# Designed miniproteins, single chains, continued (4), part 99

Each design is a single chain, and the fold is of that chain. pLDDT is the mean over its residues in the fold that is shown.

## One batch from the design tools (miniprotein)

Design m15647
Fold by ESMFold2-Fast:
Structure m15647 (fold): chain A 65 residues (1-65)
Amino acid sequence: SAETRRKGELARKVAERLAAELKKKYPDAEVKIEKVDETTYRVTVTYNGKTHELTVTGELAELLE
């Protein structure tokens, strides 16, 4: 649906911003973005041998944008 597509676009934009901010703050970190489903993205950060995941949903992205 149009709503699903819009929420997916918002989640993508928020994930991209988070990835950019994390890379700026931790230049030596490896930051990756992965599409989980139509409205959800995962941002994976690997720093000092530790891996952390952040999940961005369309619902959360609507609140942040």
Scores: mean pLDDT 84

Design m15648
Fold by ESMFold2-Fast:
Structure m15648 (fold): chain A 92 residues (1-92)
Amino acid sequence: SPVEKKLKEEVEKEIKKIKEKAKKLAEEGKIEEAIKELEKELEKLEKLKKELEELVKKYGESEQSKLVLESLDLKIEGLKEIIEELEELKKK
């Protein structure tokens, strides 16, 4: 699955960039602002996942729908981990 591997690599690269931006905001004392923006993005992705899951239930599952849902899950988990790291930094 070259397509699946490439999608996972691109998602991991995107998460890494988000994490680097979040760390810079934390260093500038803008931790709460960074958390707020990431929480808004997380809400958007969770809403999109729910909408796609409803479409899969209605129209059936495909290899493409599986890849998209897996990509969304990876992004959601990555954002949650970054938010948790920022919350820990805020407690210092």
Scores: mean pLDDT 82

Design m15649
Fold by ESMFold2-Fast:
Structure m15649 (fold): chain A 93 residues (1-93)
Amino acid sequence: ADELVKKGEEAEKLGDYETAARYYQQAGNIYLKKGDYEKAVEYFEKAAEAYSKIDPKSPNVARAYRNLSIAYEKLGETEKAEEWRKKADEAYK
């Protein structure tokens, strides 16, 4: 996961938001599977932000928001989970 984070940060420094978002999304998925839900939230947020710089109303943004919702649910933050689910639907139905 740390190697993917570094690659995401390097891509972001180069303005390659598509590559940065992809690496952050992969890192978030790894942390989610390992039960590190706080880091999963962090990297899904970075992925959503990077995808939003490309197109804020896209399936990629919606998917990142749904993954954020799942990570918040795992943290027991039900209200935040519902908020991000609604934002996902608003980004792409």
Scores: mean pLDDT 83

Design m15650
Fold by ESMFold2-Fast:
Structure m15650 (fold): chain A 65 residues (1-65)
Amino acid sequence: VSREVAFEIRVVAIGWEQGVPVEVRLEGDRLVVTLHDASPEKAEAAKRAILEEAEKLGLEVEVRL
């Protein structure tokens, strides 16, 4: 499994764990994660976990609210 596919699987899991709908999209050469319908607290928790996972996999990722 590629790092990008592994990241997408983990992002979906984080979204489920935090109760935040997530969308993962490839824009050019970077991954963009969009968070939907989240309270500020849940959005911040999900964003933090997603960025930590991206760092572990060595991926450049943008998180949008």
Scores: mean pLDDT 79

Design m15653
Fold by ESMFold2-Fast:
Structure m15653 (fold): chain A 95 residues (1-95)
Amino acid sequence: MKTLLLLSMAGAAVSLADIPEELKERFNELLKKVRDDYLNGTITKEKIDRYKKEFDELFDEALELAKDNPYQVKLIEEARRLVDAAFEEIKKEVE
């Protein structure tokens, strides 16, 4: 799967989750930063580690809000998996 497709699918999974709009906007802003850095050729291993940490914080917040709904938990975990897959693809290109 191409990096941009994985990031777009992660955004779609987050958009389907029953979490506050403010949290969805924070995910979308972070996804945009990663996409823009990738497209501009400015993404580095250091930036990947920083973005992974920022996503982990957002996913932890989303999971806490969704914890009583198995379907919502599944959507958030799927978004997390897609983000991780996107970063693995980027790492192969950054060398």
Scores: mean pLDDT 82

Design m15654
Fold by ESMFold2-Fast:
Structure m15654 (fold): chain A 103 residues (1-103)
Amino acid sequence: MEEEALKQFEELKQKFADDVIRNIHDREKVKETLKEFIDGVEKLLPKLSPEEQKRARELIELAKRYLETGDPEALSRVLAFLGHPAGVIDEIGRELEEELRKR
């Protein structure tokens, strides 16, 4: 039960990171992807361990902050919290730096 929820959570994190980096220049698509991610995580929340629930809630709060403020630092913190796959760490970092420079 908990292990299956953790696997689904990891899959959501991976898909979200990939979708965000692909659409990083399109703020509306990034926001849509974030909303879908928040909904998916909230659905899994009751099935996670208390420690993972705390982390998931912090992630949701950072994501909601980006949706409310458009703050690229909030998005950067969300992506950092997700743990980047080894093959895309540098690409994610560059795209986030570019978005931060737009301010």
Scores: mean pLDDT 70

Design m15655
Fold by ESMFold2-Fast:
Structure m15655 (fold): chain A 51 residues (1-51)
Amino acid sequence: SPRREAILEEASLTVETMGELLDARLAGDKKKAEEIAEEFNKRMAEIEARL
């Protein structure tokens, strides 16, 4: 199901992004954390657009 696949992609992206965001925050890289959050929102919107 395209809907199931999209939901699984969203879940995987969320887990990956949380890890990247944690690493950036631990490094004190606020700019990188902001960029990661912006890319996450963009990629989530692209997945949702396929539903």
Scores: mean pLDDT 85

Design m15656
Fold by ESMFold2-Fast:
Structure m15656 (fold): chain A 85 residues (1-85)
Amino acid sequence: MEERIKKLEEELSKETDPKKKAELLIELGELYFEQGELEKAEEYYKEAAKLGKKSEALNNLSLIYNEQGKVEESRKLLLESFKLE
């Protein structure tokens, strides 16, 4: 797991395209989510949303909030993701 995270971090540092950076940030968030590091996963998804993958990042954030039992917050994020197209 650590090797995969490090490789993605190296790719992120060399990537200049915001959309591709957002994709790498989503992958990092997914890996941290799989490890149960919900706060770290949330941080990466929020960063991805800033770079242009807002709909996908907000959808993934909603999964974190569902896992925490925050159903209303999760629903709010899903509604925001639909608004973004």
Scores: mean pLDDT 78

Design m15657
Fold by ESMFold2-Fast:
Structure m15657 (fold): chain A 63 residues (1-63)
Amino acid sequence: APEAVARDVERAIEAMKNGDLDKAEEILKSLRESAEQAERLGLDPTPYREAIERVEKAIEEAK
Protein backbone atom coordinates (compact mmCIF):
# COMPACT_ATOMS: atom_id res chain seq x y z
CA ALA A 1 0.00 0.00 0.00
CA PRO A 2 1.39 3.48 -0.87
CA GLU A 3 0.62 4.70 2.67
CA ALA A 4 2.76 1.94 4.22
CA VAL A 5 5.62 2.72 1.80
CA ALA A 6 5.50 6.44 2.70
CA ARG A 7 5.65 5.52 6.41
CA ASP A 8 8.74 3.33 5.85
CA VAL A 9 10.48 6.22 4.04
CA GLU A 10 9.68 8.60 6.92
CA ARG A 11 11.01 6.06 9.46
CA ALA A 12 14.25 5.62 7.47
CA ILE A 13 14.81 9.39 7.20
CA GLU A 14 14.13 9.82 10.94
CA ALA A 15 16.62 7.01 11.69
CA MET A 16 19.26 8.84 9.60
CA LYS A 17 18.58 12.11 11.46
CA ASN A 18 19.16 10.21 14.73
CA GLY A 19 22.39 8.62 13.39
CA ASP A 20 20.84 5.12 13.22
CA LEU A 21 22.28 3.96 9.89
CA ASP A 22 21.58 0.27 10.69
CA LYS A 23 17.85 0.98 11.04
CA ALA A 24 17.78 2.96 7.77
CA GLU A 25 19.60 0.12 5.94
CA GLU A 26 17.15 -2.50 7.34
CA ILE A 27 14.20 -0.43 6.05
CA LEU A 28 15.97 -0.06 2.68
CA LYS A 29 16.46 -3.85 2.47
CA SER A 30 12.75 -4.40 3.25
CA LEU A 31 11.75 -1.92 0.51
CA ARG A 32 14.01 -3.70 -2.01
CA GLU A 33 12.45 -7.07 -1.11
CA SER A 34 8.95 -5.54 -1.50
CA ALA A 35 9.86 -4.11 -4.94
CA GLU A 36 11.13 -7.53 -6.11
CA GLN A 37 8.00 -9.27 -4.79
CA ALA A 38 5.71 -6.73 -6.51
CA GLU A 39 7.57 -7.26 -9.82
CA ARG A 40 7.30 -11.07 -9.50
CA LEU A 41 3.53 -10.79 -8.86
CA GLY A 42 3.01 -8.49 -11.87
CA LEU A 43 2.19 -5.52 -9.63
CA ASP A 44 3.54 -1.97 -10.17
CA PRO A 45 6.91 -1.75 -8.33
CA THR A 46 7.22 2.01 -9.01
CA PRO A 47 6.17 3.24 -5.51
CA TYR A 48 8.75 0.91 -3.91
CA ARG A 49 11.50 1.92 -6.39
CA GLU A 50 10.85 5.64 -5.76
CA ALA A 51 10.96 5.00 -1.98
CA ILE A 52 14.27 3.11 -2.39
CA GLU A 53 15.82 6.06 -4.30
CA ARG A 54 14.68 8.53 -1.63
CA VAL A 55 16.13 6.46 1.24
CA GLU A 56 19.40 5.79 -0.67
CA LYS A 57 19.78 9.55 -1.28
CA ALA A 58 19.25 10.28 2.44
CA ILE A 59 21.92 7.71 3.37
CA GLU A 60 24.40 9.13 0.81
CA GLU A 61 23.81 12.72 2.01
CA ALA A 62 24.56 11.61 5.60
CA LYS A 63 28.04 10.19 4.73
Scores: mean pLDDT 80

Design m15658
Fold by ESMFold2-Fast:
Structure m15658 (fold): chain A 57 residues (1-57)
Amino acid sequence: NKKGVEMAKNLLKLGEMLKDEKLKEAGRRALEQATKSKTDEEGIKAVKEASDSVGAP
């Protein structure tokens, strides 16, 4: 699940750079889910779901 973990870390770093607490929390959740996922597909899906939750109205 290397790809999902890398995407989650990028989301977390983006939140840190923008000083956006909501995006940072989404990145932390995505990272935890990605590290627990057994496949890259599951990890990527977890990151997308977390990203969508921050972008949702």
Scores: mean pLDDT 75

Design m15659
Fold by ESMFold2-Fast:
Parts: C-alpha cells; structure tokens; sequence
Structure m15659 (fold): chain A 83 residues (1-83)
C-alpha cells in the first residue's frame, strides 16, 4: 500500500540519521520492492536502486548520506507513478 511505502521511507531516513545504516538499508530495499509490486512499470528503476544498495553494502561503502539520497530517488519514483 502507498502508506506503507511512505512509512518505510520515513523510518529508513530516521534510522540513517541515527547511524543505523544497515537497518535503514533493509527498510529502503523493502520500500523499493513494495513500489515495484504496486507499479510494475517501475520495476527496472526500483530493481536498479536495490542493486545499488546491495552493491554499496557488499563493498562496505554504504553511508547514511547514500540512504537519504536513495530514499529521495524512491520518493520521486512514487510521485511519477501517481501522475
């Protein structure tokens, strides 16, 4: 549901600001998968974002700033889907 995606994105941003980057990344990936489920036409873009998160986690380079930026990209995709 739309509200669940928005809630996950807000929680991810708060966790990132608290330095809980790994937990924030998990919520961000969950939000991206839910967005893909609601709007299948966005699947290539949402999967691209998920792969970026996974790559940064694997490399150990994921930062709170990265999480906030990716959350903003997901918010923009959600806005586009509602147009």
Amino acid sequence: MLEEIEELLERAKELAKEGRVKEAAELLKEAAFKLSDLFPELTPRTIGLILRIIGLEFDGSLTAEDVLELAEELEELLREALE
Scores: mean pLDDT 83

Design m15660
Fold by ESMFold2-Fast:
Structure m15660 (fold): chain A 55 residues (1-55)
Amino acid sequence: TPMTPEQREGAIEGAVEMMENGGATEEQVKQFIMKFAGASEEEAEEIVEEAKERI
């Protein structure tokens, strides 16, 4: 099921925190978004790219 806008925004914020504060790789963040939010691989990739734009 596609993420709600609120879930997507939370996932982007979480991705920013993981990469900026945690030093996580893009692949690690993508995998955790898929597991935590139930996102598709494509949605997780888009979330990671949006998070990178905010850093």
Scores: mean pLDDT 78

Design m15661
Fold by ESMFold2-Fast:
Structure m15661 (fold): chain A 66 residues (1-66)
Amino acid sequence: TKELLEKALEALEKGDVETALEYLKKAFEQSRNPRVLSALKEAIEALEKGDVETAKKNLEVALEHA
């Protein structure tokens, strides 16, 4: 849901990568939109690699389609 994505973005702005990952994974489990799922997968993978900038870009894409 959009609320989970907004919470993930807030966590990233605070530097809380662990909390952001939790919200992104919950959003991925709840989403049925292929565009949102694709963007969330890229965001999760980027964040697990420590690439916060790529994660934020993909999170914004997911928010546009949520």
Scores: mean pLDDT 81

Design m15662
Fold by ESMFold2-Fast:
Structure m15662 (fold): chain A 101 residues (1-101)
Amino acid sequence: SEAEELRRMIELLDELYKKIVEALKNGASIEDIKKIVQEALDKARETLSPEAVARFESILKGILSIIEDGRAAGKTNEEIIEDVKFFYDAVKRELERRIAA
């Protein structure tokens, strides 16, 4: 069901968010972060429909853009983590709203 896929997407995003925050705190390269994102996308492809995977991939591209743009702008890892958290919290609220509807 759509609700079950949305819950699974939230679980995947929660796991990804934890890994990205840990990587950023440890000064990981953008290439290391891209590997974390690719692993999350591969896991999504195993469990989600193609439509849900496309939605998940769009969210992942958003997270990568925040990190790449933040680093290009000379932001600290702490500032980038706050930007990622803001985006993640907004996405999670929207997915939870769709489940509740």
Scores: mean pLDDT 89

Design m15663
Fold by ESMFold2-Fast:
Structure m15663 (fold): chain A 91 residues (1-91)
Amino acid sequence: SLEELIKLLEEARKKASGTTRQVFDGALEEAKRLKEAVENGDYETALREAIHLLFLLSVGEVEAWMEGDEETVKLFREARKKALEFIDELL
């Protein structure tokens, strides 16, 4: 669910630092915009925000991998999986 995704991003940002924390902060903002669009029945905006979120989470996974932070890589993968599951519900 979107609520589970937001919660995961909020917890993940607390454990992250530097560039990966900035990516989690950005992903959390996108997830909140996504929630707002869904609540407003704006499915076109919701889909667009969801795609932007997936891109940002993919960037974060690469950044974490380059830093050798396997735990943060796993957190980005879990967030991306939840975002993909939500997009499937929108389509």
Scores: mean pLDDT 84

Design m15664
Fold by ESMFold2-Fast:
Structure m15664 (fold): chain A 80 residues (1-80)
Amino acid sequence: SFYEKLLESEKPNEEELEELEKEAEEILEREGNERLRKELERAREEGTPEGKVARRTIAELVVATERTLRRQEERRKLRE
């Protein structure tokens, strides 16, 4: 199908994905976010191109969210 062909071409590189996942897992472990950890584990267990896209999406969401929250915390600090 068109979807399957597009998905195969757009799936993330495994090495890049593993590096991104490591960063995300370190954040999730530190923050105690069990829900997103389980979603990442589920996507990994699928072993499909869709699973790789899901892994990328979850890991990118985690990293981007942490960076955004850190910026917001810095802006709210009452001291220089």
Scores: mean pLDDT 75

Design m15665
Fold by ESMFold2-Fast:
Structure m15665 (fold): chain A 109 residues (1-109)
Amino acid sequence: APSLTDRALADPAGAEALRLLLQGGLAMSEGNYEKALELLERAIELARRSAVGLALQAVAYAARGVVLAKAGNREKAVEALREAVRLAREAGDEASAAALEAQLAQVEA
């Protein structure tokens, strides 16, 4: 079966959302959390227009949660991770939802 990456690359909005997700991850790795959040917000907007929008939004919200946690904003990190869990479940991806709940528990600890 095609991966989420393969399916996202099949449409222009999904492909651009993936590009922004990768750039957001790079900005986060460099400690530029402001730029990472800007890129992830753009990725979320593009993901909404993709055929795999729920799954891409889940990935983007999960990444946003990680960035917010690293930036010290625990409250917003929890909100982002909860939205990622909801979107993953709505997309039918219980495995990703379970993994995101484990990440949420670590942020709330």
Scores: mean pLDDT 85

Design m15666
Fold by ESMFold2-Fast:
Structure m15666 (fold): chain A 57 residues (1-57)
Amino acid sequence: PTIRPDEERLAPLSERERDVVILTEVLGLSQRQAASYLGISVATVSRLLRRAREKLA
């Protein structure tokens, strides 16, 4: 596969946190692009990314 989101560290994330991490960290989309793709606000994307980073750190 051309994209490999096989990172086991994503397992502890919620579905929405995982989606945001995949879109921004794996696919390289900006927070604005991820927000548009998911149909949520940029502020929500930022919050989900921060929560995900805290869980993965």
Scores: mean pLDDT 73

Design m15667
Fold by ESMFold2-Fast:
Structure m15667 (fold): chain A 66 residues (1-66)
Amino acid sequence: SMEELRKELRELEREVLRQMLTEGVSPEEAQARFVERTRELLRRYGLDEEAALSDEELLAAVQALS
């Protein structure tokens, strides 16, 4: 469901932020990890077209879901 997808996206964002704060992951690496894991999430939810978006388009789509 869209509600479950939003919950998993929030959890993913929280995890990536935690890695930046506790493991010294750079903002660029954190963004790359977020994008890759978001594509995997979208595919799992059957959103294959959205998972094939460019990095910029995918980040804009995630922001629109927030």
Scores: mean pLDDT 81

Design m15668
Fold by ESMFold2-Fast:
Structure m15668 (fold): chain A 75 residues (1-75)
Amino acid sequence: SMKELEEYAKKAEEALKAGNYEEAKEYLKKMGYSEAAAEMLIYQHNSKPDDPPLTPEQQEKLEKAIAEIREIQAK
């Protein structure tokens, strides 16, 4: 149900704030995100202005993750 997805989203956010990225990834996957999409969301959350720019491979993974997020939100 949508309520279950909201609970997983809350737990993922709490895990991200705590720096527990493996737990956050688990909850994102329970929400229907792929491992690649979950990893890219965590990467964006943890990135800072002084971090190096994304590599071409990371950029491709990010674009695929955004497409997956849009598809999940459309359901």
Scores: mean pLDDT 72

Design m15669
Fold by ESMFold2-Fast:
Structure m15669 (fold): chain A 78 residues (1-78)
Amino acid sequence: SHMEQRRLERARELLRQGVKALLAGNYEEAIRYSEEAYRLAPDSEVGARSLRVAGEAYRQLGNDEKAEEWFREAGKLG
């Protein structure tokens, strides 16, 4: 549906912002963008990538337990 397409497009844009934040070292912002992207498109490739971005940001912040949790969830999605 158009609503589902718009939701997925919004999730892709949020993921793009999360990746940019991660590359810039803005880890808390990367987590926020990625969590929102995952919320909009959880059972999707965008959702899986969002979980991986959040996991990497948590790892960079030294939260290895949270990083492992997010990477495990991403693995379930492919």
Scores: mean pLDDT 88

Design m15670
Fold by ESMFold2-Fast:
Structure m15670 (fold): chain A 74 residues (1-74)
Amino acid sequence: TEKVRAYLLQLVEAQKKGLMPKPTVLSIPALAERFGVSQAAVYRTLDELEAEGILKATRVVVDGRRAVAITPIE
């Protein structure tokens, strides 16, 4: 989970600097596979960062698959 957290923190900083789009849409299954964690662990990390006021994660559907739209909280 720590690697997922570090990735999301870097993503938010890149969004604040204009290097990544707001929102950035992420596939939860792809992110879980990339970091070798469960999808539940990815959702938990997103919930923690949202509770800390770092980002807002909006659950969306893209081509019939579950995804999340990530925006920084400023």
Scores: mean pLDDT 80

Design m15671
Fold by ESMFold2-Fast:
Structure m15671 (fold): chain A 71 residues (1-71)
Amino acid sequence: SLEEIIEAIAELLRKKAPEELVEMALRRGLQLAGVSPEEIAALSLEQKRERAAELARELGMEEHAEVIEKG
């Protein structure tokens, strides 16, 4: 689910996982939220984190949003 991938993204960031793995998880989260493949491809890693943090807040996952936003 989208909530599960947001939890996973935050956990990867807390563990300082490789940037490539974080980006793959961010891309998956945005796809599940209905963001187009073209839009996702145009976003930088930082922009993908910002969009994922916004989605986390919309789901009421404020603590996860803070972790994702800080990177």
Scores: mean pLDDT 86

Design m15672
Fold by ESMFold2-Fast:
Structure m15672 (fold): chain A 62 residues (1-62)
Amino acid sequence: MIPASVEGLEEAIKKGMDKETIEKNVERLKKALDEYSKEVTDPEQQKRIAELKKKIDELLKK
């Protein structure tokens, strides 16, 4: 679910979606990742969440 949403954000950026729409999608994804992080106790899952957050930040730098 969350990885697919990150892919959707990448596609939106590639298609030239407006800045306001991109910012709103970033806010939603970060909130979803924060909520998911509260539910998982496994270190490997926590690392995966951190990797997804890093990918979102990298997409915004492009």
Scores: mean pLDDT 73

Design m15673
Fold by ESMFold2-Fast:
Structure m15673 (fold): chain A 102 residues (1-102)
Amino acid sequence: EEQERFDEELDRLIEEAAEAYKKGDYRTVAEKLVEIFDLLMDKALSPEETERYFRRLAEALGLPVDFVKELFNLYLKGVFLGMDRETIIDELAELIKKKKEE
């Protein structure tokens, strides 16, 4: 039951992030990524399980899996440093925009 609800919510967020990315709405992509990363952290996943979700997210966005890992590391750093949610979202949005403009 919890796993089914987790997968459904994650699928919805990934789909919403992918649609925002297609529209060039990088702030919305960043907002959805923070929600996805919060869910992954709360689930206390193994490294192998986390890698599967990162690959899925990378495929949906059309981005390298290593870049998704960079986004997650930036999120973790922000959380560790006690940065507010809006600041983390802004930093992720800037990084995504920079990557798209390459």
Scores: mean pLDDT 83

Design m15674
Fold by ESMFold2-Fast:
Structure m15674 (fold): chain A 56 residues (1-56)
Amino acid sequence: LSPRERRVYMAVARALQELGEAGLDDAVLRRLAEEVGTSPATVRRALAALLAARAA
């Protein structure tokens, strides 16, 4: 993973830990995207990957 991708994953993982999966609505994901300097689509992809990794 690039340093930028790593920052996205870390931000999403932290938010997931603090708010839980149910707390990560569209508004929260958009806010995270703005804070990290990426798109909401990239944040949603990172969330999906983290949830898949936890399920494995």
Scores: mean pLDDT 78

Design m15675
Fold by ESMFold2-Fast:
Parts: C-alpha cells; structure tokens; sequence
Structure m15675 (fold): chain A 68 residues (1-68)
C-alpha cells in the first residue's frame, strides 16, 4: 500500500501525485513519512510532498498532546 502510493508520487499526472500524497499523510507512520521525504527530491512532487509532511506533523502533535 505505502510502496504503491510512493510510486504514484512520481506519476506525470498532478492529480494522481496530489491524491497519493494526501493518502500517505492520512496513513501516517514512518514508512509513509519516508516516502514523502523521498518525493521532496523531485521538483514535480516537492510541493505536494511538503504539504503532506506538514499535515502529518500537525496530526502527530495533536496525538502527542492528547496523550498528556
């Protein structure tokens, strides 16, 4: 699942790249984070990958605060 979404971050269709980045952000976890970080190296996917990583960071912070 995460590997397939990571491959879609390199898709020539911007809508596919955006959908894959959003799905990875929703899944979360270290494997999804690594896939998004790898996508930052490609200018075509960098914006959607960065936005997804920020979204994941916000979710992680909310989860950490809820535990306290």
Amino acid sequence: EVAALGAQLADPDEAVRRAAARALAEIGGPEAEAALEAALADPASRKVALEALVEMGIRELERAVAKI
Scores: mean pLDDT 75

Design m15676
Fold by ESMFold2-Fast:
Structure m15676 (fold): chain A 64 residues (1-64)
Amino acid sequence: SEAEAHLQRGRDLLAQGKIDEAIEHYRKALEIDPNYQPAIDGLLTALSRAGKNAEAAKVAAELA
């Protein structure tokens, strides 16, 4: 699916240390499927690595 393609791209970018680009792709996956748990997990990980812990906590609360 398109959501899965964005998830895979986000994972690849995160592995390369391209955190902001990874966040964009995880958000695109969630625009397609808001309940897509692997993309939620990826977004939370990327936000934490970016030091955006307050944003990560807010996302977790909104999607739990």
Scores: mean pLDDT 83

Design m15677
Fold by ESMFold2-Fast:
Structure m15677 (fold): chain A 82 residues (1-82)
Amino acid sequence: ESMKRKIEELKERMVELAKRGDELIEEMNKNPMTEELKKKAEELVKEGEELIKEMEKLGFTETAKNFRKNIDSFKKEVEKKS
């Protein structure tokens, strides 16, 4: 079923982005901020913003709002390391 498949895809993308975010924060805690780490963080934020737009288009407004808070928290953590 198309909608059920789309929901599973969104869940998988959310989990993957969260894992990548945690790994980047851990890397930034262990190493000085580099251009590569900054670029990876910017790419993660961009993918997160695209996912939020997908959720909004599908009517998952509450989920999109909660995920936006997660992306904003990630941005603040990156900013502290810059």
Scores: mean pLDDT 80

Design m15678
Fold by ESMFold2-Fast:
Structure m15678 (fold): chain A 61 residues (1-61)
Amino acid sequence: SHEEIAELVEKAEELVKAGKYKEATETLKRAVELAQSDPSMSESEIEFLKAKLAIAESKAK
C-alpha cells in the first residue's frame, strides 16, 4: 500500500509538471483515499498528501 501511494504521488507530480492539474487532482484524491484506509500511514503523511491535493485543486480551477 505504501508503494502504491508512492507511485500515485510520483504520477501526480509528473502530471503537475505537464500542466495536467485536473488529472493530478484525481490521482492525488486516489492517493489520499488509499492513505486514509492504510493503518500504517501516519497523520502527518496523510496531511502532507491532503496539502498536495489542495494545491493541485487550486491550480485545476
Scores: mean pLDDT 81

Design m15679
Fold by ESMFold2-Fast:
Structure m15679 (fold): chain A 113 residues (1-113)
Amino acid sequence: MREKVREALEKAIEAAEQGKSVAFGLAFDDNGNIVGAVAITDDNLSAKELVEKALREAAKLPGATHAVAIGGDKGSEKAILGTYNAETGTIRFEELDTSPVEALRRALESVTG
């Protein structure tokens, strides 16, 4: 699992460094364990739309009850953070005071440290 998360996140960082629109999502079970990760790129979608898509795809992973996603579009200097609770169907969005590349790199350090 950790290796798959790292690979997906490294791909998301590469896309963000190339100025592409990207979102990275993590899925969690009801015990807070990571059950999977997704990385999505689509230059036709906004940061918020990509983050929502990453949350929905992460939530479809077997055992997922919660998801978080970080994303940005090529026009955005700030990352969007999304959270999803599959039990309530609630999605929340927050703008971060950091670039998509920096937000994704910090996520990489958190999951691989």
Scores: mean pLDDT 81

Design m15680
Fold by ESMFold2-Fast:
Structure m15680 (fold): chain A 77 residues (1-77)
Amino acid sequence: MELNERIGQLAAEMGKAVGTSEENKLLINKLAKAILDGDVEKAEKYVEKLAELGGASEEEKEKFIEEARRLAEEAAA
């Protein structure tokens, strides 16, 4: 699966978990950009903000942080 396709899958899963308000949509777009830029630290911060706004569980937050980190590291390689 291409990196862009995996980022799209992460965005869809996060939208399902935290909701697809305009604010969340903007943050998801910023997350996707941070991942494509290979900015692991920004990607993690955007996941944390989305989880807080959407009321995601600690387990869901950890899973999304791990996947975002992995994708950003892959983009940076």
Scores: mean pLDDT 79

Design m15681
Fold by ESMFold2-Fast:
Structure m15681 (fold): chain A 106 residues (1-106)
Amino acid sequence: LQEELKKAEEELKKEFEELERELERYSRLSPEAAQLSRAALENVRKGIEYLKKGDYRKAAVSFTSALLLLVAGDIEVPSPEVQEALEEAIEVVKSADKIIELKKKI
């Protein structure tokens, strides 16, 4: 369980770093893309913070808000970068869910 949790936390960190890179690229396309990128990234950071505190409901709300912002971005300023950011955000959510399930077993 502890080794599995550590691996899941390392995967979350890697996926968050990939998301930051794609959001940085997307933010360069327009002022609207920059605003959406900042809002999405803030919500992912809040989700991870709540996850670390064990506030799984607030973590879920924050991650859902980030996904909705990226979906809005794909509608308003469609680009490969926002599609990659959305895929990376989905992977962050999957890793967060895995961490929650592992912590419930401890």
Scores: mean pLDDT 83

Design m15682
Fold by ESMFold2-Fast:
Structure m15682 (fold): chain A 65 residues (1-65)
Amino acid sequence: SAATKLVAIHEAERAIEEARRRGLSEEVIEKLERLLQQIKNAKTDEEIIALGKELHKLLVEAGIV
């Protein structure tokens, strides 16, 4: 749904903002930005949910969550 996609985009954008605030590496920020683009291009809720899980894994890896 449009709502599912909008929420996922918002989560990814806020994650990038937080990573920049914390001074995380450009490599981590680039990974988050690529994931944001994948979410924006996703066409099904199933794809968006899978990408959202990948986003959370990256946040854990980066120490944000």
Scores: mean pLDDT 83

Design m15683
Fold by ESMFold2-Fast:
Structure m15683 (fold): chain A 50 residues (1-50)
Amino acid sequence: MSLGYTKEELIELAKKIGLPIPYSKLDPSKSFIEMGGNGGTRLIVRRSLE
């Protein structure tokens, strides 16, 4: 499985939408953050690389 984003690009994306998470958790070698919150911030990225 492949996403196409680097960790840096994911952090940049999260900053743009104001996602209140510790960016150190955005580790593409393990898993990706899946955040869904209607009425707030939503960021859905790949669950895992492989």
Scores: mean pLDDT 48

